# Designs tried in a protein design run: designed miniproteins, single chains, continued (3). Part 90

Each design is a single chain, and the fold is of that chain. pLDDT is the mean over its residues in the fold that is shown.

## One batch from the design tools (miniprotein)

Design m11115
Fold by ESMFold2-Fast:
Structure m11115 (fold): chain A 81 residues (1-81)
Amino acid sequence: HMEELVEKAKRYYEIAEKAYNDAVEALQKSPLEAKRAVNEMIGAAKAAERYYQEGPESPEVKRNYEKAKELYDKAVELLKS
């Protein structure tokens, strides 16, 4: 069970990382495309948080959630500029 939560949290961090890169690229094209990428990051971060809530004792689940949240925060700041 714990290995499954770790893999899911890791997967959603990877999704958030891809969405961050997509948001950076979309910022050059249109605000609408950038907003779509940010929404994908929000979804990925929420999914990682859900897995953290199921296994808060796992340092790996917490770490991947924190990494996804950090990428989300960076994307939000990027879109403000």
Scores: mean pLDDT 73

Design m11116
Fold by ESMFold2-Fast:
Structure m11116 (fold): chain A 60 residues (1-60)
Amino acid sequence: MMDQQRQQVLQDSAKRLGISVQELYDIFGKATLDALFARADAEGVDPTDVIEEALKKIKA
């Protein structure tokens, strides 16, 4: 995924969850977010959905 698309996905996810992009990095870290994007690409799913599902598991 291109860096611009990645940044847009992070911004959209942050807005939907009511947090900042910086808070997503604080929660997951860059390496984990990179792994979530790689997983979404491998599974052919929306990376926004993968990030939201991962955050729900942390908040549960």
Scores: mean pLDDT 76

Design m11117
Fold by ESMFold2-Fast:
Structure m11117 (fold): chain A 93 residues (1-93)
Amino acid sequence: MMMSDDQLRQFRDQVQSQISQNPNDSSLWATLSGIYYLLGDYDQSITYSQKSLSIDPNNSSSWYMLSRAYRQQGRDQTSDQYQQRSDQIVSTY
């Protein structure tokens, strides 16, 4: 279920506030990446997914967001590699 753009922007502001209080929470960075992806800002989605993974390299949601963002940019081979990494983590956990 997708949120509206207005709901996404409100959620973005809320998540950014939470990150200011908890900058080492990989799940908050992964959530922020997902919000930017849904807003069509794939560069920011990639940046925040990478930030999430620098904190927790086993965050499958961040690998999945990298995969989707790179696919939107036409980088299909890189997208497939990140999708496989996401799937591997989910299968192991």
Scores: mean pLDDT 83

Design m11118
Fold by ESMFold2-Fast:
Structure m11118 (fold): chain A 65 residues (1-65)
Amino acid sequence: MHMEIEVGDIVTFEIEIDGKKVEVTGKVIEVGEESVIVAYQEKIGDKTISKKVEVPKENIKEVIR
């Protein structure tokens, strides 16, 4: 199922970390034909690192706003 997704939308999706499915929320920074690029924050030790990931549109669970 595809939702209408635009640059600037806040989206929720699942990624696999260490074989475990984790739900992540991030901001869409680029929209492709079948996928979007999402920017999100990851905590590594005492630092918060900005990351980008390509997510297939069918893997987007919710568009929050």
Scores: mean pLDDT 75

Design m11119
Fold by ESMFold2-Fast:
Structure m11119 (fold): chain A 92 residues (1-92)
Amino acid sequence: MSREQVFAVAELVFRGLKGAGEVGGLIDAATSLSPEEKARLKREATSRIFGKTGELVDKLLAGEITPEQALAELDRHFAEVKAEVEKRIAEA
């Protein structure tokens, strides 16, 4: 594997972990949610973030997308997950 591919994969993974942590923090701060609802929502949100991160890693390694495209798609997906989480918290 090339050095460039290693760094691109590492950046995607770090961004995925950071995004999952940020969303987890939002859920933990929500006073309207029960501990069980928080655990479920965190599992759903982290599954979506890590699933997209893995998909983008696979596409990047296959040469189907560039590192810049992969990061842009991850950032877009993270924004969508965050908006859905914020909506569920507001509706709870």
Scores: mean pLDDT 84

Design m11120
Fold by ESMFold2-Fast:
Structure m11120 (fold): chain A 81 residues (1-81)
Amino acid sequence: KLEELRKLAEEALALIDAGVTSVDVKDPISNKTVKLPVETYFFGKALEIIASVTDPEEREKLQKEFEKLMKEIAAAVEAKR
């Protein structure tokens, strides 16, 4: 799970570095394509990973890594604006 979260962040950072500000995501309810900011997409996916963990110690470890990665992604987004 920790490696999965890190890989997700690396993908988000690579997109931001390439100048990609949003990604197309298919909404399962409306079956429409929705455009999400890269940071919002990462946030949603990261929360899914954290929510899938039932062990409190592992969850806390993931939350700390998530906070660190969110700061890095936010800084990268601001640097491109």
Scores: mean pLDDT 74

Design m11121
Fold by ESMFold2-Fast:
Structure m11121 (fold): chain A 97 residues (1-97)
Amino acid sequence: ERVDRLVAEAEEWYKLFSPEAKELIRQRLLEELGTEDPSFEELKAFIKKHFNLSDEAIELVYEAFKAYRERHKDDPEDPLAFLPPIVTVALRLEAEE
């Protein structure tokens, strides 16, 4: 439920990105993560390096990213560019708690 809400809100932000912006974000994240399919520990390390999110919020980000990736597994577009929208929504939700 919380994961589905986070994904839905992140998708509203993501659809505002141009294809060029998505590709730029994807390339930058691939450089930082080294993979298009980061593990929970790899994603946690990346987020902790750049953002002040709780471990609980990072778990929600990871589950939301996996849910989005699973729903869009047949899409030609790499879902990695969806990660910044997810983190942005998670930061907002944590700040509101």
Scores: mean pLDDT 75

Design m11122
Fold by ESMFold2-Fast:
Structure m11122 (fold): chain A 92 residues (1-92)
Amino acid sequence: TEELIRGVLRAVADAARQAAAAIAAGDRELVERGIATIQEDLAQLPSSDLPEEVKETLREAAQRLLAAIREGAASGSAEPAAALAEELRAQA
């Protein structure tokens, strides 16, 4: 499960970095599409046969990503998403 958890953390870190770049560029449509995609992926997660530990890690990381994107969009700052990307990458 550790390799799957590392893969999840890297994937969410990459998404956070992309979100930070979109926020910095002022690309509101890209940010809104990113939020919708994450919400859809989270809705499908319970149907996955992945180990529960991996699903919990993905759910927590994705929820933190949504919070960071919303905070950044509201404040006009890429910093919350960029900081999350660095933290998750360090954990992976």
Scores: mean pLDDT 83

Design m11123
Fold by ESMFold2-Fast:
Order: C-alpha cells, then structure tokens, then sequence
Structure m11123 (fold): chain A 70 residues (1-70)
C-alpha cells in the first residue's frame, strides 16, 4: 500500500519505527497518522490532503486537525 510505504518513510525521517501491528489499523487511521507526521515535518499541504482523505473515509476528527498544522 502506498499509504503504508509513505508512513514508513516519514517515520524513518523522524528516526522512529512503527509499532508491531500498526499497519493493520483501518485505512482512515493510517491517513490521519500520515497527516500528523506531515504536520510534524512542516509539510502542511501534504498534511491537509492526508487529513481530508481520513475525513472522506469516516475519521471523526480529521477536519478539526487541519488547523493544528498551520
């Protein structure tokens, strides 16, 4: 999955490793995580797009997280 590969890349950039079983999470949670990681790296446009996708997949708070990466 492209989302899982991107999350793994961002975690490596931050010097972190994903927990065991993390990528078994629902896709909406993976997109929310992707947005959070992009936000931590200051990559705001990519963070916003990831949170929008999480919201489309039914992640409750995704739209409320967008202002936190500005």
Amino acid sequence: SAIKEEIERLLKELGEEPPEGFFEKPEKVLYATLGYLYGKLGRREEAVEAFRKAAELGFEEADKLIPLVE
Scores: mean pLDDT 72

Design m11124
Fold by ESMFold2-Fast:
Structure m11124 (fold): chain A 73 residues (1-73)
Amino acid sequence: ADPELIAEVERAYREARSRALDEIPSSTPVHQRLVLARDVGVSEGAVVGARKLGDKLSLETAQELLERARRLL
């Protein structure tokens, strides 16, 4: 994988974590999934960051993280 692309994705995830819940209504399924991800130590912004990027690779990675969070519960 391209190291510069990995750094960009990581930066997007960190930025999304800082601002994710400010932009996502608490009544949405996405907000509920972000809360679940937080409980198992996954970045709250990971899913939001991937969706904002619109990149299938980033979305697949965020979905895998969310799936792993669900299995850890």
Scores: mean pLDDT 54

Design m11125
Fold by ESMFold2-Fast:
Structure m11125 (fold): chain A 64 residues (1-64)
Amino acid sequence: SMEEIAQEILDRVESLKPKSREEALQLLVRESRRTQEKHGLSEDEFNELLQEVWQRWQARRAAE
């Protein structure tokens, strides 16, 4: 469940093609907040989700 949610957020952020690390973070926070509202996630779950999506985004960029 969390993994699928993280993948959706990551895909959306990638589609927006952030120009910088700062823009990527802003988009990840924004999309994660929208996801929190839509799925009723707690603040702890939100923070965990945001951290996981960010780590995945960084890892994917490093692999390119």
Scores: mean pLDDT 80

Design m11126
Fold by ESMFold2-Fast:
Structure m11126 (fold): chain A 85 residues (1-85)
Amino acid sequence: MSAEEAIEKIIKKVEELKKEESDASPEELVDKAIEILEELGKDLSEEEKNELLKALEDLKVAYKDKSPEEVADAIIALLEKKKNE
């Protein structure tokens, strides 16, 4: 699996998570996204994985008081940006 394919699978799982758990807390959504990244991100380089993990942790702090939808959309946007670079 390429890094792009791995990121695409992670995006799809986060989109499923957004649909299934729209009322989950922002922290819970970020934690589940990190879990998905850890499970599906095995084909990412260590640097790419660490960069995404840090970005998700930063997002967890920044979006603490945001809606679950805003957090899920921010996670998806972050992953899409990484996929397109």
Scores: mean pLDDT 77

Design m11127
Fold by ESMFold2-Fast:
Structure m11127 (fold): chain A 82 residues (1-82)
Amino acid sequence: SLLDEYRKVLDELVAVRLQLMENETPELIEKQKELMKRYAKLWKEIQARPIEERVEALRLTQERLVPVGLEAARAHLAKLAG
């Protein structure tokens, strides 16, 4: 299903973002770009689905992707404040 593909892309994107925070390589940067393209395409396709599937996709994003983004943002802000 679209939601199963979305979950898989979120899991791969989270893993790549965590790896990039430790060691930035050209291969990981390229992989992140390709995953972001697939993420955007799947998100757009999900917007044409029933509201229950759209809400579930939003929940998955909030629970899986947003926390990793918030940790990266927190680290960045701490560096700027010091």
Scores: mean pLDDT 80

Design m11128
Fold by ESMFold2-Fast:
Structure m11128 (fold): chain A 70 residues (1-70)
Amino acid sequence: KQQQVDQILQDTAQQLAAAKSREEIKLAAVKGANRLLDALKDSSQEEQEQALQRLADLTGQALAALDAQQ
């Protein structure tokens, strides 16, 4: 199950890096969050929160990188 979480976060990080607009970043983040919540639906709230926090960090980095290009 941890391998699935790591794969989802890796896939989402790639999608975030490829995003060219704030809208694309938000869409990638939402898709990533949905995949994480589905993979972790039977897991503890703490595990879900940790995975979502990692996604939030990746999303914030992508937004900052986009702002630097603008």
Scores: mean pLDDT 81

Design m11129
Fold by ESMFold2-Fast:
Structure m11129 (fold): chain A 89 residues (1-89)
Amino acid sequence: PKVTAEIVSVEQRNGETSVTARVTSDEPMIKDVVLTFLGGGKVVPGERELKGTEATIRATASNAPRVTATAIGYDGSVLAELTHDLTAP
């Protein structure tokens, strides 16, 4: 099955970065999506929508230079992973 992760939006405001990631699959195998912020301060979880074939997650972190979105299947396996630089042009 094809699983694709993408960063939908990155918003930076007052030292905080809000990231929205979306994962899609051609089969209903997405259990969860996790956003991991490298080197950041406090992380605040946001909106989360899970539909098996589609998942959207938002989280906000302070001073994070990088985020990794990880899609997890019902068997606990990593289905897709995407790393995005928050400080890159």
Scores: mean pLDDT 77

Design m11130
Fold by ESMFold2-Fast:
Structure m11130 (fold): chain A 99 residues (1-99)
Amino acid sequence: NTLELIELAEKEKEKFNLDEFEKKVESSSSEKIKKLFNNAKEALENGDVEGAAKAFETLGEEAEKEGDLELAKQAYVTAGLLYVMANNYDEAEKAFKKA
């Protein structure tokens, strides 16, 4: 449901804090998670919203693999938000379902 995805994205956008997410990444002992977060930041700095969404989705998958379910959930929510901003609603729905 595209309308529900847009409403969810607006709600998540209001509470999205990149600095807080970065602090969670820094508390991780995983160099791979830190590298994936840097890839996401670079995409955002370049205005590549869809690339950033994909990078956060990949970060979520790696966080799940490493057992950090809270970081994984936040990464998937962030990916879903960014996919909605990129008008990629199919990928947004998949990302929110993983959260």
Scores: mean pLDDT 81

Design m11131
Fold by ESMFold2-Fast:
Structure m11131 (fold): chain A 67 residues (1-67)
Amino acid sequence: MVLSGEVEPLDATRERLTVLATSEEDGLQAVRDAARASGATIESLEVERLANGTYRVVADLRLGEPV
């Protein structure tokens, strides 16, 4: 399951999404769902397994062109 998610604005066109999940697949799915919901492109993706058996997924997202 997804335990937490945080969005950090990097600039007007980029955001960093950090997801903490109990499985790598759940974390990756949460990132994909967030990108689709916001119309963003995944520019980079990092997955780290933590010592407590959870997974940290960090994705840099490029937002769509503002109107």
Scores: mean pLDDT 78

Design m11132
Fold by ESMFold2-Fast:
Structure m11132 (fold): chain A 72 residues (1-72)
Amino acid sequence: SSLQQAADQLFQKAKELEKQAKELKAKADANLKSPNADLVEANRLKLEGGILDGLAGIARGVANLLYKKANK
């Protein structure tokens, strides 16, 4: 159904956002392990990663609702 296709697209978008969040968090962790660690930069990267994880969660939630609606 069209709702299932929309849900699949949102699920793929959530995966993309989760991947970006992991990359940002990895960069933050690498920064903190550096002898010249920039705490401001590390905190900025962690915040951005957290925001992307939050958006991914919203996309997954909407996708799940659309899947349930399509299967009725």
Scores: mean pLDDT 87

Design m11133
Fold by ESMFold2-Fast:
Structure m11133 (fold): chain A 112 residues (1-112)
Amino acid sequence: MTEEELEQKIEELREELDKTEDEEKREEIKKEIAELLGELLKLAGEPEELLKAVEEFKSMSDEELKERGLEAIKAGDEAKASLAALLLSKPLREEVLKAMEEERKKLVEAKK
């Protein structure tokens, strides 16, 4: 599978996750996204630490995953935060992405 095919499948599953209210189905979709993310990271030659993060994240609850995403943002690890956000349902994902945007905004304003 190509990198582009993996990215496309991840996007489709992420959209399905946003539409899914059933907890068991959401967990199934999250695990599938995590598996595809792991393959994408391997193809991209990303650090082993990100592969370990994906494996750890796929077994976490939404609340635990949100907390890990927010911790990663505060630590300056945008890659880890982005991985956590991709595995979260839309409301929690938007919260993590908003926190990431606020940190980026602080860095941009500090440079002025």
Scores: mean pLDDT 75

Design m11134
Fold by ESMFold2-Fast:
Structure m11134 (fold): chain A 99 residues (1-99)
Amino acid sequence: MEKEKEYLLALLHIWTQAEALRKQGVSEEEINEMLKENLKNADEIRKKAIEEFLEKGLEKTRELLKKEAEKDEELKKLLETAEKAIETRDSSWEDEYLA
């Protein structure tokens, strides 16, 4: 259970970074290239999470995280916090560059 949870948390972190970059206008191709670079220094759990993300992509990874969050209250709260942080970051960026 604990190792599976560490994997899901790593996957959530990767998805959060990727979705934030996508909303900022970074292409999926550039996001995938950045993640492949991160593989070089990743531990076994993070490496597995990056490989899973690269295979499934943004949308399917989000669906997997939502499904697993239904079984884990901590993961659900972290996913909700991550989605809210992405929205807040995008708004702050607009205020800085469009004001």
Scores: mean pLDDT 75

Design m11135
Fold by ESMFold2-Fast:
Structure m11135 (fold): chain A 82 residues (1-82)
Amino acid sequence: SLAEEARKLAEEAGRKGREGREALEKGDYQTALELAKQALELGKQARELGRQAQDSGAYTRGLAAEWGGKELLEEAEKGLKE
């Protein structure tokens, strides 16, 4: 279902965000950047599908992953500039 797809995307977005944070902590800024972009895009998709499915849980998790991805993206970009 659309709700199941939204939930799966939100879970994948969260996983990519966690992997990106681990890469950032290890100083692997390029990998962190790539994972941040993936988390952001998957989070956005989960939020949009969660809204369409009227699944508040998937919507909220997708929104959280989208914002977490944006924060990780900024931190990774800052690391790459040094």
Scores: mean pLDDT 87

Design m11136
Fold by ESMFold2-Fast:
Formats: structure tokens, sequence, C-alpha cells
Structure m11136 (fold): chain A 76 residues (1-76)
């Protein structure tokens, strides 16, 4: 049970962080010097949130893991 949460946390956490980082980088490139603190903090914040989400999934176990998996499927 907790093991399932840990696996999904390990998979989804880093993936969510990478997606946020890539999205932030693309926006920054497109905007050029459209300087907004949000563009600089965005990808780093998303990466941090991915790790936190992974830890939360490990703690909550299957219930949280299922919710996160469903959210991912819906978002994809």
Amino acid sequence: MAELGAELGARNGPAAGKAGKEMGSQVEIDAGLAVSGAFYAGPEGALGNGRVAGDSMRQAGPEYAEAAAKAGILGG
C-alpha cells in the first residue's frame, strides 16, 4: 500500500517537475526579455512542488497515489 504511493510519488514527482521546468523555459524563450519574476521562479517552483508531491504520496499511501494518478490522466 505505502509502497504503491512511493512508486507513484517517485514517478510523478520528478515528471511533474520536469514538465513545469520545460514549460517555464519555453515561455521565457518566447517572451525574450519579457521579464516577470514568475518566469524565473516558475520552473524551479514546479520542480520543488514535484518533490513535495512525491513525499506526500509516500505518506498518504494508496489513497493519495490514486488521486494523483487520476489527476495526471485527466490532465493528459
Scores: mean pLDDT 46

Design m11137
Fold by ESMFold2-Fast:
Structure m11137 (fold): chain A 76 residues (1-76)
Amino acid sequence: TLNQLIAAYKQLSAKQAAVFATLYFNGALTAAQLAAALNLSQSSVSATLNSLIAKGYVTKSTDAATGKTLYSSSLN
């Protein structure tokens, strides 16, 4: 819900909140897709994703068809 997203925003930096919101509304994405969508560097997105995983807001999986690492919101 929007209230869950707002609660997450209060615990996150602006960059972490942007990455989390993008995953929440768009579903599972690669780090490269997030970098393109948010106009951020690959290294910035990767560091942000690691922080969000540590906080429990994002989960990481491997796409069996492509072998690519996918990231998704834990709140959907």
Scores: mean pLDDT 80

Design m11138
Fold by ESMFold2-Fast:
Structure m11138 (fold): chain A 65 residues (1-65)
Amino acid sequence: MEEEIKKAAEEIKAFVAELQQKRPDDTASVEAARDALIDTEARRLAKKYNVDFDEVRKRLEEALA
């Protein structure tokens, strides 16, 4: 699970960095996209490992810091 959380965090960082490069003045859209990706990946991993969504989301946010 930790390796998949790390991979998801790397993918989210890459996507957000690319979006920010394309839209440097649109911070709100970049933040909304980041939050949506965190939610989606946290739900996917929580279901896969039969773990609490809030715990997975917290771990994913820590990996993104």
Scores: mean pLDDT 80

Design m11139
Fold by ESMFold2-Fast:
Structure m11139 (fold): chain A 94 residues (1-94)
Amino acid sequence: MSEAELVEQMREEIEKVIEESLKNKESADETFKKVVEILGKISSKLSEESQQLLLRMVTELQELINVGKASAEEFAKAALEKIREFTEEVKKLS
């Protein structure tokens, strides 16, 4: 599997998890933990440069949790946008 295919599959899995978390009325913190778990599973399969992009995205998502309580919906919107941006950046490296 190419790196581009791997991050695209990850994006689809994360989008599904975020949708399910919203349906279950899970908190932003609970959704964040699930997203980080998925990202962690692919980290070792990524190039060094893509791993740095992933770390940056995780840091930005963690800051959203720490700065004040975003609603679950606000966190979901921001997380989806950041994950899409990450996926496009990794695809440019391929």
Scores: mean pLDDT 81

Design m11140
Fold by ESMFold2-Fast:
Structure m11140 (fold): chain A 83 residues (1-83)
Amino acid sequence: SADEESFLKVVKRHEELVKEYLEKAKELPPEYQKQVEDAVRRLREEIEEFLRYLEEGDIFGATKELFRIIGLLTEIDLLLKQG
């Protein structure tokens, strides 16, 4: 579907998203910068795992990783609002 294609574009462009988050984090206090960097690292790991499950055809595994990615994106958004 169009929504699935849009999501895959976001996932495939995760390096641009990661760069944007790290740039925004530079305006935060050092303690919050570290938390964003740690969350961004976990986000990268979960996106790679999500793509691996998709390549293997494991829809259940992919869906589980999708919810983890959404949780990490929410965490990063909340951390960026602490500045």
Scores: mean pLDDT 79

Design m11141
Fold by ESMFold2-Fast:
Structure m11141 (fold): chain A 78 residues (1-78)
Amino acid sequence: KNLELAAEAAQGLADHVRTYSKEPTAPEVAEYLEKAAEYARKGDIDGALEYLGKAREASTNPGLQRSLGSIRNALIAA
């Protein structure tokens, strides 16, 4: 239940990054977020957290960093 909500949040953020981010790494960040959502749906919290970490390292946008932190907290709480 909580993992599905975290997965939906990660996928939604990936879609937002693909559409609106002007960072050169935006496609890479979106791919990592899509992988995080995939692992969260499978119940693999460690895998989801690994790919969220990769997305965080690939982006310098402060708003995106805060959104990633919120998704990370949701995964840990699940």
Scores: mean pLDDT 82

Design m11142
Fold by ESMFold2-Fast:
Structure m11142 (fold): chain A 65 residues (1-65)
Amino acid sequence: MDLEKIAEKAVELGEKNDEEGVQKLLESEKLTGDEAEEVHIIGGKLAKEKKATGKAAKGLEEASG
């Protein structure tokens, strides 16, 4: 089972607001508690990476003005 690939797909579906798709994906993979935790850890790393490359500076400028 490729937990990294599952996490990547879950993040992509979540970013598209496809919550049903995310739930379906996790259910179809029959993840154990440990495997689900690993997917969340990988997903968190991917989310942090995307946030770091986001337009945080522009958002901060708009919030300040």
Scores: mean pLDDT 64

Design m11143
Fold by ESMFold2-Fast:
Structure m11143 (fold): chain A 90 residues (1-90)
Amino acid sequence: SSQAQQMIETLRERRRQLERAVAAKDYDAADQLIQQTILSLRDFAKTSKDPQLRALSIELKGRLEEGRKNGDYDGIIALIEQAIADIEKL
């Protein structure tokens, strides 16, 4: 769907930016990117007509909020990569 494709493109762009910030050890930039990603996922959870896309958005949002609290930036990158793969199968 066009909504699934939009979410994939958003997550791919955020992942690339986050990977660069983490590689540079710019954890302030990484935290801001994670927060922006959480807000995007909140919006996808509320606006997506596909119930599977809404469910994936809610789950990923919760996992990113947990990873952010723990400073687990590598884990967050892996979660985003897995979510992209899961959405591509929809």
Scores: mean pLDDT 89

Design m11144
Fold by ESMFold2-Fast:
Structure m11144 (fold): chain A 62 residues (1-62)
Amino acid sequence: MITDEDIDYLAELLGLSKEEVKAKLDQMPESIKKTIAELYEKYKRGEITEEELIQQVKPFLL
């Protein structure tokens, strides 16, 4: 599950407000939220780059 700290980081990374990210996540299906959480975990493990993370989450959050 995506934490408040994860949301804050994603907001900063994407140039969005924390409120915008929260609003978008609240409207998403649970399967999409899990996909975003998995992508962020891969990024934290160094399996994907910051640019890859941004490109993968943009269609859902931007």
Scores: mean pLDDT 78

Design m11145
Fold by ESMFold2-Fast:
Structure m11145 (fold): chain A 68 residues (1-68)
Amino acid sequence: SAMERFRENVEKVLAKMDESQIRILLDSLEARIAALESKETLSDAEKRQLKQARLAIELIRKRLAAAA
């Protein structure tokens, strides 16, 4: 599925990033989720972005936990 391909792409990108870069990405994604969740109505594109951002945060948290 498109979401499975997104997961694989995020995991590949995270494998090439250092912890500082990953933390900056986490902050950016959390800010994006907060902005989207503050909206009364989301477009289909924004709903997809929200799902993708949530999945990326899950993968980032797993990567940071493995590094600890």
Scores: mean pLDDT 84

Design m11146
Fold by ESMFold2-Fast:
Structure m11146 (fold): chain A 62 residues (1-62)
Amino acid sequence: MREVAIKKTSAGLAEIAVRVAEDLKRRYEELSPELGKVAQKDLELAREALEKTKEEYEKAEE
């Protein structure tokens, strides 16, 4: 039970991180395509972290 709550909180924080990364990507793309590519990789890492935290939460719910 406690692990489920922790993993749910982690998933929520990861969602916030993804939204922040999406904002940064849009701003960096306006400055330079090269900066946009760097921000895109950071966004991909944030999305991977979100996917993993969601999978762990779902696994704990099973």
Scores: mean pLDDT 76

Design m11147
Fold by ESMFold2-Fast:
Structure m11147 (fold): chain A 99 residues (1-99)
Amino acid sequence: AEEARLEAEVERGRALIPELAAELEKAFGSKEFGELAREFAELLLEVRALAARGEKQEEIAALEARLRELAARVNEDQSEEALVEFFREAIRLAREVLA
């Protein structure tokens, strides 16, 4: 039951990605930011799908810890540049988990 619920949430989240990316692009006036946010969101949903199946639990835990560290840095520096760097690094780390 829990797995089916998480998979449904992943599918629902995937459908929202284009709208979320467009809102971020509009808010920051940056197409690059919107594209990076979309790519990261898509990779994050793939990671959540692995978690729902009980796969790569150790790697996912490490990714979550690293993302929290990166997010704390963005909270200190709320510049657009810091957000772009956050997404680029987060995308790299998520791809490593999915490899």
Scores: mean pLDDT 71

Design m11148
Fold by ESMFold2-Fast:
Structure m11148 (fold): chain A 95 residues (1-95)
Amino acid sequence: SLEEEGKKLGREMYETAKKLAEEAPDEETKALEQLYKEDPAAGEGYEEGLLEVAELFGYLLVTKAPVSAEEFSRRSLEIIEEAIKKAREEAREKK
């Protein structure tokens, strides 16, 4: 489906960006490593949130949905925040 194709595109873009960051670590890579040291569940949630944001971006590109950069940014922050919250809750349930 278009939804699955968009999510797949987003995933592939995220994986490519992650490989580039491994070859040349940027400030975001360092911040993520620091987050994992301070709060491992938040680090996992942040990465899961970034993947969900990438999937959303791919979906919007494939469907050509008219979304402003400001609205996309705001929604992306909400997705990341919810993913961090979920990861923390799941970490507590496993222990």
Scores: mean pLDDT 77

Design m11149
Fold by ESMFold2-Fast:
Structure m11149 (fold): chain A 76 residues (1-76)
Amino acid sequence: DTEKIINMIKGHYYLKLGLEYYEKGDYVKAARYFTMAADYFEKAGNTELAQRSYDLAAEAYEKAGKVDEAERIRKR
C-alpha cells in the first residue's frame, strides 16, 4: 500500500526533525514536529508509533513550560 508507505516515511521524517530540535533545546518546534509525526503515523495505521510521538510531543511541551498543551495531548 503506497499511501501507507508514504505516511510512514513522512512520520519518520518529522520524528527525526523533532528529535533534532529537541536536542537543540527548541522544545516548541520539537513538539510541533512530534505532533506532525504522530498524525502521519495515525494515517499509516501505526498506533504504537503515533502514541510514542504524542508522548514525545507532550514531553517537549512540558520542557517548553507549555503544561496546558502537554496535558491536552496526554488526555487524548
Scores: mean pLDDT 89

